# Designed miniproteins, single chains, continued (4), part 35

Each design is a single chain, and the fold is of that chain. pLDDT is the mean over its residues in the fold that is shown.

## One batch from the design tools (miniprotein)

Design m13268
Fold by ESMFold2-Fast:
Structure m13268 (fold): chain A 104 residues (1-104)
Amino acid sequence: SLDPRALPELELPEGYELIKEEVRTRESVDADGRRHRDVVRAVLGYKYDPEKGKLIGHVLVLRVRYDEATGERSVVDVRHEIFEGTLEEMEKRYRELLAEAEAA
C-alpha cells in the first residue's frame, strides 16, 4: 500500500533471502496542528556463509515521518543489525528491533 520509492534505503544486501517484511503506519497531529504520518518499515533476511559454516542474519528497521500537507520526509529512527544465529533467534531480534523503533 506504500510507494516502494518512499523507503529506498531499506534493501537487503545481495545474496540475502527475504524472510519477513512489515510496514506499519500511524497518524499524529503536532502542537502546531500539522498532521504527520509515521511509517515504520522492517526487513529480515539471511544467508548461509559457507566459509564460516553459519547463518548470517540482517535486520533493517526504518522509521520516517511525513508531513501530510507538504509530503516532506524526515528520518526518525534507523536500526541496522547483522548477526549470527538460528532463524528463531533472528525472528526474535527482528521483533525486538521493530518494537523499539515503534516506541521511538
Scores: mean pLDDT 76

Design m13269
Fold by ESMFold2-Fast:
Order: C-alpha cells, then sequence, then structure tokens
Structure m13269 (fold): chain A 75 residues (1-75)
C-alpha cells in the first residue's frame, strides 16, 4: 500500500511514522503544489482554510527526509 511505501521511505532515514503521519507524508509528496516555508501568519491562515495538513514548515516536496522528520515531531 502507499502507506507502507511512505513508512518504508521514512524508515530508510531512521524515522518511524504513525499511519496518520504516513498518509500526510504521501499527501505532501504527491501534492501538485510545492510546499513552502510557512511563517506564523501563513500558518494561521492555512489552519483557518483547512490546508495545514498539506503544508509542513520548512519542507520541500523533493526533501523526503525533512518532511518525514517534521511529521514525526508532530505525531
Amino acid sequence: SDEAEAKAIAAHYGITLSPEAAEQLLRIIRSPEPVTEVTPEALDKAAAEGTLDRNVPGTLISDLEAAARLLAERQ
């Protein structure tokens, strides 16, 4: 499954993800929109608009290790 793939990618970097965090990682990786560093103001706006789970601060879509680490810290 795609969840198992996301968990395997994270495990390659020594990171353990919950099923929910793995789903969020897949959404970030496969998003057509590039993720950008979120300022506190942009974070508040994203939370209000319901887009927060697709935007991990400081994460590039191409940087799987950084995305996995940020999601692991949030779980």
Scores: mean pLDDT 57

Design m13270
Fold by ESMFold2-Fast:
Structure m13270 (fold): chain A 53 residues (1-53)
Amino acid sequence: MKQQAIELAKELAKQGYSLEEVSKKLREKFPELTGQELQEALDAAEKVRKELG
């Protein structure tokens, strides 16, 4: 679950979605995701966005 959420978050970030949109899509796909797991996935997405500029 957590690993799948991180992978989805990174993919959405590569597609140009904002962290807010990524958060929304993660909660829709994984409604049982904990706040900590969501934050780890968003941190991964943010790193991808920073690498893209």
Scores: mean pLDDT 80

Design m13271
Fold by ESMFold2-Fast:
Structure m13271 (fold): chain A 66 residues (1-66)
Amino acid sequence: ATFRVTHTGPVTHMIGLILRLIGDPRVEVERLDERTFRVTYHGDEAAAEAFFAELAADPRVEVERL
């Protein structure tokens, strides 16, 4: 599954998010701009939905399915 992920909070917290995404072997990250990323999860749909729901639980993170 592929999602657009936007971080609206402080840059230091955004860096923490990027490091977490890059550290996951199931995740591919493409930087679209300073705060927006295309994130592809290589796994089953249930695992992908859970992963992106967890990211979206942070009020500084916006997640949109592509």
Scores: mean pLDDT 80

Design m13272
Fold by ESMFold2-Fast:
Structure m13272 (fold): chain A 74 residues (1-74)
Amino acid sequence: MAKADELEERGRKAYAEKRYLDAGVNFMKAGDYYQLEGKNEEAAKMYRKAAEAFDKAGMPGVAEFLRKKADELE
């Protein structure tokens, strides 16, 4: 599978297990790989999922940064 797809699946599984920091990191990395592939809409979606996970992990500053990054891609 593509690297971005693997990271998205890992993030989704971590989120379901309430491992929000791990979920945020995996979704953020998936976004970075989608962006490198020129898939800006998928990247923005991943950055927003990462932001939600970081909010739940108690890291609102990181979440806000990722939301702004997603907005720049749309």
Scores: mean pLDDT 86

Design m13273
Fold by ESMFold2-Fast:
Structure m13273 (fold): chain A 59 residues (1-59)
Amino acid sequence: ADPRDLEAEALLALGKLYLYVLDDPEKAVELFREALELARDEALREEAERLLREAEERL
């Protein structure tokens, strides 16, 4: 297990909170970019890329 993948999962969860609950897409973009930089797992990277695009569309 890569601890960076666990950190990326936590950042994705926080980013989703900012994007969907707090309506703060600017903060969500920051969190999703950080998650993408840390993620080593392909599925996590694809999820981060998808969420980043969704957050950017709300800017």
Scores: mean pLDDT 85

Design m13274
Fold by ESMFold2-Fast:
Structure m13274 (fold): chain A 58 residues (1-58)
Amino acid sequence: SVEELKEEVRRLAEEILKIDPSKKETAERALAAADSGDEVVLRVAVHELRRLIEELKK
């Protein structure tokens, strides 16, 4: 659902900031995408944030 995707985006944005606080702009863009309510936009945001977290953990 859209609400579950919004929650996932917020959770992933928080994880990114815990790993690298300098990623504030990236987190803010992710939260803006969550506000859109578009399922496609939210799914893309989740995918991009997950890839970024994986890269940051290397």
Scores: mean pLDDT 79

Design m13275
Fold by ESMFold2-Fast:
Order: structure tokens, then sequence, then C-alpha cells
Structure m13275 (fold): chain A 77 residues (1-77)
């Protein structure tokens, strides 16, 4: 539910609300790699690159095959 709410906010360019929704998804399920990756995307849109990098690193730790998280981390680092 929270991850889908975050996706809806992201589509509306409501990046702060999207990041908050993804953080709620992670609070309920800390091993939710998709939510970590989505949080990174929202933080990147907010130009919070250090926080975005941390979120993408968590996504990669949980899912080493996440090519999107890997590629985004390489770009923003």
Amino acid sequence: AWNNLGNAYLAQNKYDEAAEAYKQAIALKPNYAIAWNNLGAALKKLKKYDEAAEAYKQALELNPGDSNARDELEIIA
C-alpha cells in the first residue's frame, strides 16, 4: 500500500510525499528492495544525492541484481 502510494505521488511530481510514503513502506518491511530503490529515485528528484545514494546502496545490498540501483548509484556518486 505505502509503496504504491509513493509511486502515485512520484507520478504527480510530489517528491517529498513520495519519499515519505516509501519510508513508511520500508518501516513496515525493511528488506523491501523495491521500496529502497524507489526512495532513491524520489530523493534524486529532490536533489538529495547523498541520501539517494544511501537508498540505492540498500537496494543493492538486498538485491545485488538491481541494475537500475547500480546504474543510478554510479551516475550520482
Scores: mean pLDDT 84

Design m13276
Fold by ESMFold2-Fast:
Structure m13276 (fold): chain A 71 residues (1-71)
Amino acid sequence: MEEERKKLEAEILIALGHMYAGIGKIILKNTGDKKEAAELYKEAAKLHESSGTEEGKELAEEYRKKAEELE
């Protein structure tokens, strides 16, 4: 049961990361606020990394790079 909980927690963190990244894209598209979008991408990366999965690590690296590009 603990393994199922960890899997669910990882899936939730990945989903939350995608949500933050999506909001960042919407803000960038509609307002052009690079600072706000970069902050949201950094939060997305943090959430993805916290999942502890290989997928989360790859997504975290991707969104950190995107945030850096907006600075």
Scores: mean pLDDT 82

Design m13277
Fold by ESMFold2-Fast:
Structure m13277 (fold): chain A 89 residues (1-89)
Amino acid sequence: MKVELTVKLDDTVENVVRKIRAALNDPRYRPVYDPSKTIKDLLEKEGVEGLKKFLESFIPPRYPDAKVTDVEVDEEKGEVKFTLEYSLV
């Protein structure tokens, strides 16, 4: 299964994690990052590959084949699009 998500560069990391969990139907909260930091801050520090690995760290263990793909930064819109690929049980 594939789910496309769009987030803003000025969105907080906590808001993005919430969107990922909603898409995967996982209500559990796992705070492992500073909730005040933005996606832009993470991109500036870690780059696109670092953002991809960070997002994958929030995928629940029940989706062991799940991964983040198709990370696209749209600077004109101030948005980042990414795809979650996973299998249902």
Scores: mean pLDDT 69

Design m13279
Fold by ESMFold2-Fast:
Structure m13279 (fold): chain A 71 residues (1-71)
Amino acid sequence: MGLEELRRRIEEARRLLERARRERDRELAERAREIVEELRRLVERAGATQYLPELDRLLEEAEELLEELEE
């Protein structure tokens, strides 16, 4: 995956997470988490480790939201 494509997918995950938070939508939160997990694997394989902190933060945010929505 190209760096531009990687960056666009990170932004996609961020926007989905923002929507999930606003709309209290568990499916959107789960989708955002799936995208982040896939991107983390791609970043690790590509050696683009500079993106790992951002992806780790997004994953944490998605997991926190999912826990909140499970209440």
Scores: mean pLDDT 81

Design m13280
Fold by ESMFold2-Fast:
Structure m13280 (fold): chain A 95 residues (1-95)
Amino acid sequence: MEEKEKEELKRIVENSTAEQFYIIIGVEKAIHNITLEELFEKLKELGYTPEDVKAALEANTDREIAWFEERGHHGIAESLRQARDDLLAEIDAVA
């Protein structure tokens, strides 16, 4: 894996919400035919376990949920909770 790809994957794990990660997975599958399992193989080279990725995505998504809730955007917050739960379940299915 090249250094640019390593930096990008680290940034994705550390900064993406569940909804954003789900979009990234969908785009990578559609454009590069990379599966979630193949993405986790790359993340494993960086020292990320599926549990590490889940923890990071959950923390990032919970911060975003709180931001929208505090501003009265309850519908967006609920959509983010659903996206979080759906993605975490999908990660569990491939781990």
Scores: mean pLDDT 80

Design m13281
Fold by ESMFold2-Fast:
Structure m13281 (fold): chain A 47 residues (1-47)
Amino acid sequence: MEELKKLYERAKKRLEYAKKNKAPTVFISRLEMEVEALKKAIEELEK
């Protein structure tokens, strides 16, 4: 659980950085999917 939360925080920071630097939409979309996947993994473990 803790490892997933750490990965989630890291992924969110990477996404923020990409959005701030106006990275290509395809790249941002990929990072958004990564964040969403980690969020769902955490939700699954909390079930």
Scores: mean pLDDT 79

Design m13282
Fold by ESMFold2-Fast:
Structure m13282 (fold): chain A 72 residues (1-72)
Amino acid sequence: MPEELAKNALEGGKYWDEKGEYEKAIRLYQVAAELGTPELRAEAYRNLADVYEKMGQTEKAEEYRKKADELA
């Protein structure tokens, strides 16, 4: 189901994020956002914001934080 795929993508994204593999984490968080419920999408957007902040892409991080807030 799309929700299971989104949850698996979110967990995979967290795994790679913890390893410092930010590009892999971003890809999986984007999959989670596309396939997830509003709750999973908001979580994916928050995680995308955090990864972009770690990469020094502050403007991109702010955009994803706002997207997550809009789903709350």
Scores: mean pLDDT 85

Design m13283
Fold by ESMFold2-Fast:
Structure m13283 (fold): chain A 83 residues (1-83)
Amino acid sequence: IKKNALLALGKIGDEKAVEPLIKALKDEDQDVRLAAIDALGEIIEKGNEKVALAAIEALKKALQDEDENVRKKAKEILEDYGV
């Protein structure tokens, strides 16, 4: 399922995983967007500095999401990393 694939990308932590996750943040399904936020959080934790900065910028865009739960989750992850 879409959510499991996104979480797997986060666990891999590769720079190549960031672009698919950024696209998933624009998905019509809020559950897919929530999974992309979780995966970006994993990338911040496991990735190198460059990959982590790209993931942080993607999460900042999710702060403007139409769904309150998506915005709240993005804010919580960014606050955990001092952003």
Scores: mean pLDDT 77

Design m13284
Fold by ESMFold2-Fast:
Formats: sequence, structure tokens, C-alpha cells
Structure m13284 (fold): chain A 89 residues (1-89)
Amino acid sequence: SKEEILELVEKLEELIEKHKDQLSPEVYEKLMELIEQLKEAIEKGDYERALELVRELLRLLSENADQLPGDVLAELLAIEREIAELIGK
């Protein structure tokens, strides 16, 4: 449901905020910008745009994987995959 997807996006946002000091300001700001755009797309039911934004989040995190502990990165990627799966239903 839309509520379940938004709840996962909130969890993703909270986890990124908890590790803000480990990310460069540029990476943090771009992640938060993408999350806000993702929330907007989901609320509007624009699931094609939402999937594009999840892929951009995945790309940005993968390109900057060295900035985060492996367990935190794994959890962020798992949340993103779960969001993509729920959107794809």
C-alpha cells in the first residue's frame, strides 16, 4: 500500500540522518533531496518516477559506499529494494 511504502521511505530517511556525520555534505544533501522527491512521487501515485528515484538512490549510495559502515549500507540497500518491490506490485 501507499502507507507501507511511505513508512519505508521514512525509515530510509531516519537511517541516513543517523549517519549524516559519516557522509560528505554534498552526498547527504543529494540523498535527502532524492528522498523528498521520492515521497512526492509516491503520494501522487507516480510509481514510474518513484522507481527511477529509488534507482538513483541506489546508484548514489553504491558510488559512495566507502563513506558508510558495511552493515549500515546493507540495511539502506535492503530498504531501497523493499520499496522497489512494493512499488512493482
Scores: mean pLDDT 86

Design m13285
Fold by ESMFold2-Fast:
Structure m13285 (fold): chain A 60 residues (1-60)
Amino acid sequence: SEEEKEKAQEEMQELLYKAAKEKKIPDDVALDIAIEGLEALENGTPEDALKKVKELLEKV
């Protein structure tokens, strides 16, 4: 489960980096999405955290 959490965190970081680079997302918006993703990862499942980050990135 810790390994799954670590992999989810890495995947979230890659998604954020790619989206910020390709969509030119402002740093403050990218940071907000990262914080929400990390909070979801701490309070829920890795899958829920990834889903939340993906949904937030689609909205931008």
Scores: mean pLDDT 78

Design m13286
Fold by ESMFold2-Fast:
Structure m13286 (fold): chain A 68 residues (1-68)
Amino acid sequence: SMDEEIEKILEELRELIEKGEEAGETASELAKKAWEAAKKNTPEGIEEAKKNIKELKEKLEKKKKEAE
């Protein structure tokens, strides 16, 4: 169901936000976009949230590598 997908998305976002606290403004912007998309509770919003989460994960991995 959409509620279950949104709950999973929000849980992933919580983890990413915690990890992204040191990652800077771009990570915060992507997390905000994903949250707003998920809150719309639409199939399009869910897909947009998943895309933003993927981009956020990629940026966090890059920042982790740069942070030594």
Scores: mean pLDDT 68

Design m13287
Fold by ESMFold2-Fast:
Structure m13287 (fold): chain A 69 residues (1-69)
Amino acid sequence: MEEERERLKTAAEILRQFGAPKELVDKALEAIEKGDLDKARQYLAKAFSTLTPEQQEAAARAIAEAMGG
């Protein structure tokens, strides 16, 4: 599932840019590389939850835009 991996990598990069903890983003990327997409989604969700509400809204919009809607 190359497309799913690419989407998760893009989400991780966007979350990192918005100030999500590097440790959680790195763990998500490691899980993607190992093919554990469920664990990757868990780490990305945790990273997203550490953002302020303002950053969460901005990050969600950036992810949606990058995914092409």
Scores: mean pLDDT 81

Design m13288
Fold by ESMFold2-Fast:
Structure m13288 (fold): chain A 97 residues (1-97)
Amino acid sequence: MKLSEEEFEAEVYEALALIYATLAINDPDDQASLEAVKKAYELAKKAEEISSNPDLVKRTYRAVAEAAEKVAEKSTNPQIAAEMRQLADELRAKAEA
């Protein structure tokens, strides 16, 4: 029972992380995209804290990493692009751990 509740909570955090990742990719404002990726990362960390499923954790970090990479590529602000590349590298490392 408790493990099933924790798994459900982890899946909710995954879904929210994917929503924020999608919002980040589609937002025309670089600062808003950065904030959305940061929220997705916090949600991915929450999924990792709760989840006993390594596949869920890895796929969540991978999706947020891909969003960070896409935001870095489209960003016209070099500081935001650099921060997004750093976040993408951190997220990729977590997805491969």
Scores: mean pLDDT 84

Design m13289
Fold by ESMFold2-Fast:
Structure m13289 (fold): chain A 69 residues (1-69)
Amino acid sequence: MAEENEKKGEEAEKQGDNKKAAESYHAAGEEYYEQGELEKALEMYQKAVEADPTHEEARENLKKVEEEL
């Protein structure tokens, strides 16, 4: 569930695990995108890129959602 992955991202950030935070936020973004919740998907992909700027898939998906909005 997207909300669970979002929460995992927040917990990983609090622990300083930026890579896990980015992966969890990216997973949440993908689930929101599949549900048609583009604004929430955008927010999750932005958080993923902020946590790990080297996460290429999150950066690509962020750009894709920005173009759809």
Scores: mean pLDDT 82

Design m13290
Fold by ESMFold2-Fast:
Parts: sequence; C-alpha cells; structure tokens
Structure m13290 (fold): chain A 90 residues (1-90)
Amino acid sequence: CEEILALAEKAIEAAKAGDLAGAAEHLRELARLLRRRLLAAAKTREELLEAIGRVLDILGLALEVELAKTKEEAVAAAERALELAREACE
C-alpha cells in the first residue's frame, strides 16, 4: 500500500508544481494499482461494489485535476485522492 500512497503524494507535488497532466497520470496509476489490490481482496458483493466505487472516485479526482482552472483546485483534488487512498489502505 506504500506505493499507492506514494503515488498520491507525487500527484500532490506535481499539482503544486503546476504539472496538472503529470498529477492526473499519477492518480490514474494509483487507481490502477488500487483496483488490482481491492478487487483481489474483495470476498463479498458489498466489498466488490465498494472497491469499484473507490476506484471510480479516484478516477473522477484525476479528471478534476486534469480540468482544474487553478493550482489550488488541482492540489485539493489530489489531496482528496490521498485521503481516499489512506481509507482504502488502512
């Protein structure tokens, strides 16, 4: 899970630097790794649906970063992605 959290941190750093495309790519990579981890761990329908929802939330935040009008908006979306990744990783 350290790799997933590191990607979220890289996304925040990229967003702070004004590299919105790079930040969005880091979040998309995070979503791919998170999907692999959560789907492999899901044992019930409820867990599977929750896993899918979490992955979709991260992908939505990647799009928010890519379409952000300000660095502050992009950083906020990337920080939200880190928060969701922490919740998923516990």
Scores: mean pLDDT 84

Design m13292
Fold by ESMFold2-Fast:
Structure m13292 (fold): chain A 110 residues (1-110)
Amino acid sequence: AFPGAAEEFVVPDLELAEGETLRIVVEFVAPEEGRVAVRVTNTGPGAVRVRVRVYADGELVFEGEAVVAPGETAVFVSPLIPKGARVRVEVELTALGPARVTVTVAWVPA
């Protein structure tokens, strides 16, 4: 998913019915100085609204939102996070129509 990623978590081919909301939570310790990158690819016929929140040691460091249309990809990249930080990534998906999405959460070294 991400070139040069040290760590990658993939949730493939999530099928969402219209109006369905799903929340994905990924937690890890930052292996080195770097950034969280989140990719959401929508291959379904309906659009999906994506909300991403990234926390480092309990502090909100990034918040982003996008509507991902059929065939589109949204990418979110956090600010720089120090080595050893306790990272929590929350990805909330709300289907605006029947959707099929792949979510990738990656750690990209600085």
Scores: mean pLDDT 87

Design m13293
Fold by ESMFold2-Fast:
Structure m13293 (fold): chain A 60 residues (1-60)
Amino acid sequence: MSEEGIENALKGIEELAKIPILREHAKELLEDLEEALKKAPEEVKKKFEPRLEELKKKLE
């Protein structure tokens, strides 16, 4: 997955997380993105890990 693809996916999940009825769906999409990031280059992982962690805390 491209860095731009990850950025766009994360933005989409962040927007869905703002809508209460879609919060569960946002959480599932975030879990899928987290799994995809495990296979990404280290540089890309480091860039997105802080935002991913923050969003996970917000969805808990």
Scores: mean pLDDT 78

Design m13294
Fold by ESMFold2-Fast:
Structure m13294 (fold): chain A 69 residues (1-69)
Amino acid sequence: PLSEEELEREVTVALALMYVGLANIFKSQGNYDAAIEEYRKAIELAREAGDEELAKEFEERLKEVEAAK
């Protein structure tokens, strides 16, 4: 069983992954501006959860989208 704080972090990470999913959908549609905004939300949520490695991964995805724009 997770503590309340750990559960909140898990939920925050799940939300961040959902925003990455949305960003990937926007990328597939060529809507790079919307994809960039969703990646930024995911990065903030990953940092709020204390998952710096996940935030770094999302930053790399963001750089790829900015380079494709």
Scores: mean pLDDT 83

Design m13295
Fold by ESMFold2-Fast:
Structure m13295 (fold): chain A 58 residues (1-58)
Amino acid sequence: SEKERLEILRLFLETVLGSEEYLANDPSVPEDVREKNAESAKVLQEKIEELKKKIEEL
């Protein structure tokens, strides 16, 4: 179903978000790279929230 497809996509994006957040907080990673990962995490969080809204409306 569409709902199941979107739930799978949400889980995938949440996994990617976890990786981006991890790298954004790793002190061994240069500050500029950490900032880029933090921005990527923000974009992914926005996409996840939109996806959750779409799932809820189904």
Scores: mean pLDDT 83

Design m13296
Fold by ESMFold2-Fast:
Structure m13296 (fold): chain A 55 residues (1-55)
Amino acid sequence: AEEFRREAEAAREAARELRREAEELKESDPRKAAQLYTAAAILEAAARFLEELAR
């Protein structure tokens, strides 16, 4: 249970970092920025799923 909570927190932190990078790239490389936003959304969904498993 505890490992899933920790993994979920790590995934949320990774998602924040990817969104930050996407914001920086959105003007110079909008295609890559879009991919990073998508990856961040997937990580947030995974974090939510892991939090449910920690119950």
Scores: mean pLDDT 82

Design m13297
Fold by ESMFold2-Fast:
Structure m13297 (fold): chain A 68 residues (1-68)
Amino acid sequence: SSSLKQELLELIGEILRIIGEIIDLEAELEKVKDTDPEKARELEEKIKELKEKLKELQERMKELEKQL
């Protein structure tokens, strides 16, 4: 189905965008972890939330692949 392939490609695109966001936040964390503990904690929490969302999207991808 062309619809399932479209959904899979869109999901892959979202996964790649979230990975990019995680990398950017981890880079910011490295800059502040020794100088700003409050900012470091905020960034760690955001990274955690994005990694949980990434895991959910990867599970959705696996489910869609089973339907192809």
Scores: mean pLDDT 86

Design m13298
Fold by ESMFold2-Fast:
Structure m13298 (fold): chain A 55 residues (1-55)
Amino acid sequence: DEVARKIAEALGISLEAAKSILEALKSGDPVVEANIRHDLGEENYNIAKEILENA
């Protein structure tokens, strides 16, 4: 998944971690999204979201 690869490169994380983040962001579950935002921090969360939205 090219989107997951871009997230991995942008955040400096593994491709597997990026795939998990991508799945969480695509879930549309506000609780799951809040947990990812907390774990990544707002800046990294916004970067991941922007990559997903522009893919």
Scores: mean pLDDT 80

Design m13299
Fold by ESMFold2-Fast:
Structure m13299 (fold): chain A 62 residues (1-62)
Amino acid sequence: SAAEHVLRGQQAYDAGDYRAALEHFREALKEFEKEGHDEMVAVLRRQIAEVEARLAAAGETP
């Protein structure tokens, strides 16, 4: 579920696993977009952008 992907993404982020966090947040975004949850879509797009920026600054591929 979208909620499960958000939870796993947050757990990965807290563990410093930004790549796994990004993967889970992207899956959650896809599910919330299908559900029409505009507010959650906006929140996840912002979180994804922050994780992507962090990975790019570290020289890693998202």
Scores: mean pLDDT 83

Design m13300
Fold by ESMFold2-Fast:
Structure m13300 (fold): chain A 62 residues (1-62)
Amino acid sequence: SAELEALRAELEAARAALAALGADVTHFRQYGKPSPTASPDAHRAALVYVAAEADYRAAGGP
């Protein structure tokens, strides 16, 4: 659906932003938080990622 496509795009954008700030997406997925060396910007990006993932999942995404 168009709604799931839009939410997936937001999730991918949040993931890319998190990775660009030196935060490991794998580490966040495994521990629910950015790398211990992550900047404040990376921490904020992680919160955006969590929100986008929750929205995508609530809409029926895997």
Scores: mean pLDDT 73

Design m13301
Fold by ESMFold2-Fast:
Structure m13301 (fold): chain A 56 residues (1-56)
Amino acid sequence: VDELIRELAEALGTSVENARTAVENALEDPELMLALIERYAGPEARELLARAVEAA
């Protein structure tokens, strides 16, 4: 999961800590978080978030 979080951080242009927070938020509300990340950072970032959530 650490590798996916690093890739997500790069895709979002943010820190690993912020990317980890995004994964934690997606565990609480995956539908909302996946939609927001897709809108903000595109479908590749959404897919990375989805994979990180599955791996957590």
Scores: mean pLDDT 80

Design m13302
Fold by ESMFold2-Fast:
Structure m13302 (fold): chain A 78 residues (1-78)
Amino acid sequence: SKEALLEQIKKSSEEAIKALEEELAQETNPEVKEALEKAIEYYKKAVEAAEKGDVEKALEYEIAGSLYLMKATILKLE
């Protein structure tokens, strides 16, 4: 259902924010920090969109957050 999808996006995004804020606190690489900050920003927007019932925006922001998380992971390998 639409309601179940929004609740799942909100929950997964909130869990991601918590984990990424803990990771950001320990990070020393400025490029990785920037990518983590952007990931957190977009996951927070996904939570807000989910709370407003905007499925399309919630999905767009969750995807954007995931892409920045992927960027942070790749940068750590360099």
Scores: mean pLDDT 89

Design m13303
Fold by ESMFold2-Fast:
Structure m13303 (fold): chain A 71 residues (1-71)
Amino acid sequence: MVPSPEEVAAAARELLADSPNRDEVVALLVEAAEYAKKALEAEKAGDLEKAKEYYKKAQALIAEAAALAAA
């Protein structure tokens, strides 16, 4: 199940409470969750090319969030 952007924001804020860049990391994770939702919708519609594009965007945003969280 793909979590809602709201669920991702709540979970990230809780997990990253002590992070100095928490708000930026949360924003990236929310955007990633939105792309994951779009990927799932495209997959259900049979548009596998768009689904792959959206999944790649979600993965890139997660990588950016991880880099910021590690800083």
Scores: mean pLDDT 77

Design m13304
Fold by ESMFold2-Fast:
Structure m13304 (fold): chain A 86 residues (1-86)
Amino acid sequence: MTLTVVFTGLSAEAKARVLAFAAELRAGGVEVEVTVEGDTVTLRIGDGTIGLLLAAIGLAAELWSQGYTVESRLEGNTLTITVTAP
C-alpha cells in the first residue's frame, strides 16, 4: 500500500515538525519521498507498514489538535491523508 500525506498551509514550526518526522523515517530505513512547495509538504511512502501508517496518523492527530483539518481518502492501494492549516 502507498501512503501519501499532504500538509498544506504550514507555519514554519509545523513545517519543521513534518520535515523532522520525514527525516526520522528515513533514518530508520524507510523509503520516503519528500516534496516541499512553499508551505506545502508532501510525503509519499511506497512500503507502508501498519506501524508507519499509525505514525503518520499520530502526526496528523497532533496537528488536528492544533486546529488543522484532517481528511483521508482511500483510492485503490493508495491512502491519502490531507492535513490543512486553519
Scores: mean pLDDT 78

Design m13305
Fold by ESMFold2-Fast:
Structure m13305 (fold): chain A 63 residues (1-63)
Amino acid sequence: SSLEKELAELVKKAKEAEKEGNLEEAIRLLDQALEIAKQLPGVVGLVAIHEIEEYKKKVESKL
């Protein structure tokens, strides 16, 4: 779906931002990814929310 593709692109950009040391940008992109993940139905949305929240916590711990 278009939402799943948008989610994947946002997560990819967040990981790229983290690798470049742009932690605030990575967090911003992960927040956008969470908004998309909340729109996904069923277990796919729940798994995506959990994984993004955990990754966001790891990025925030580096601030």
Scores: mean pLDDT 86

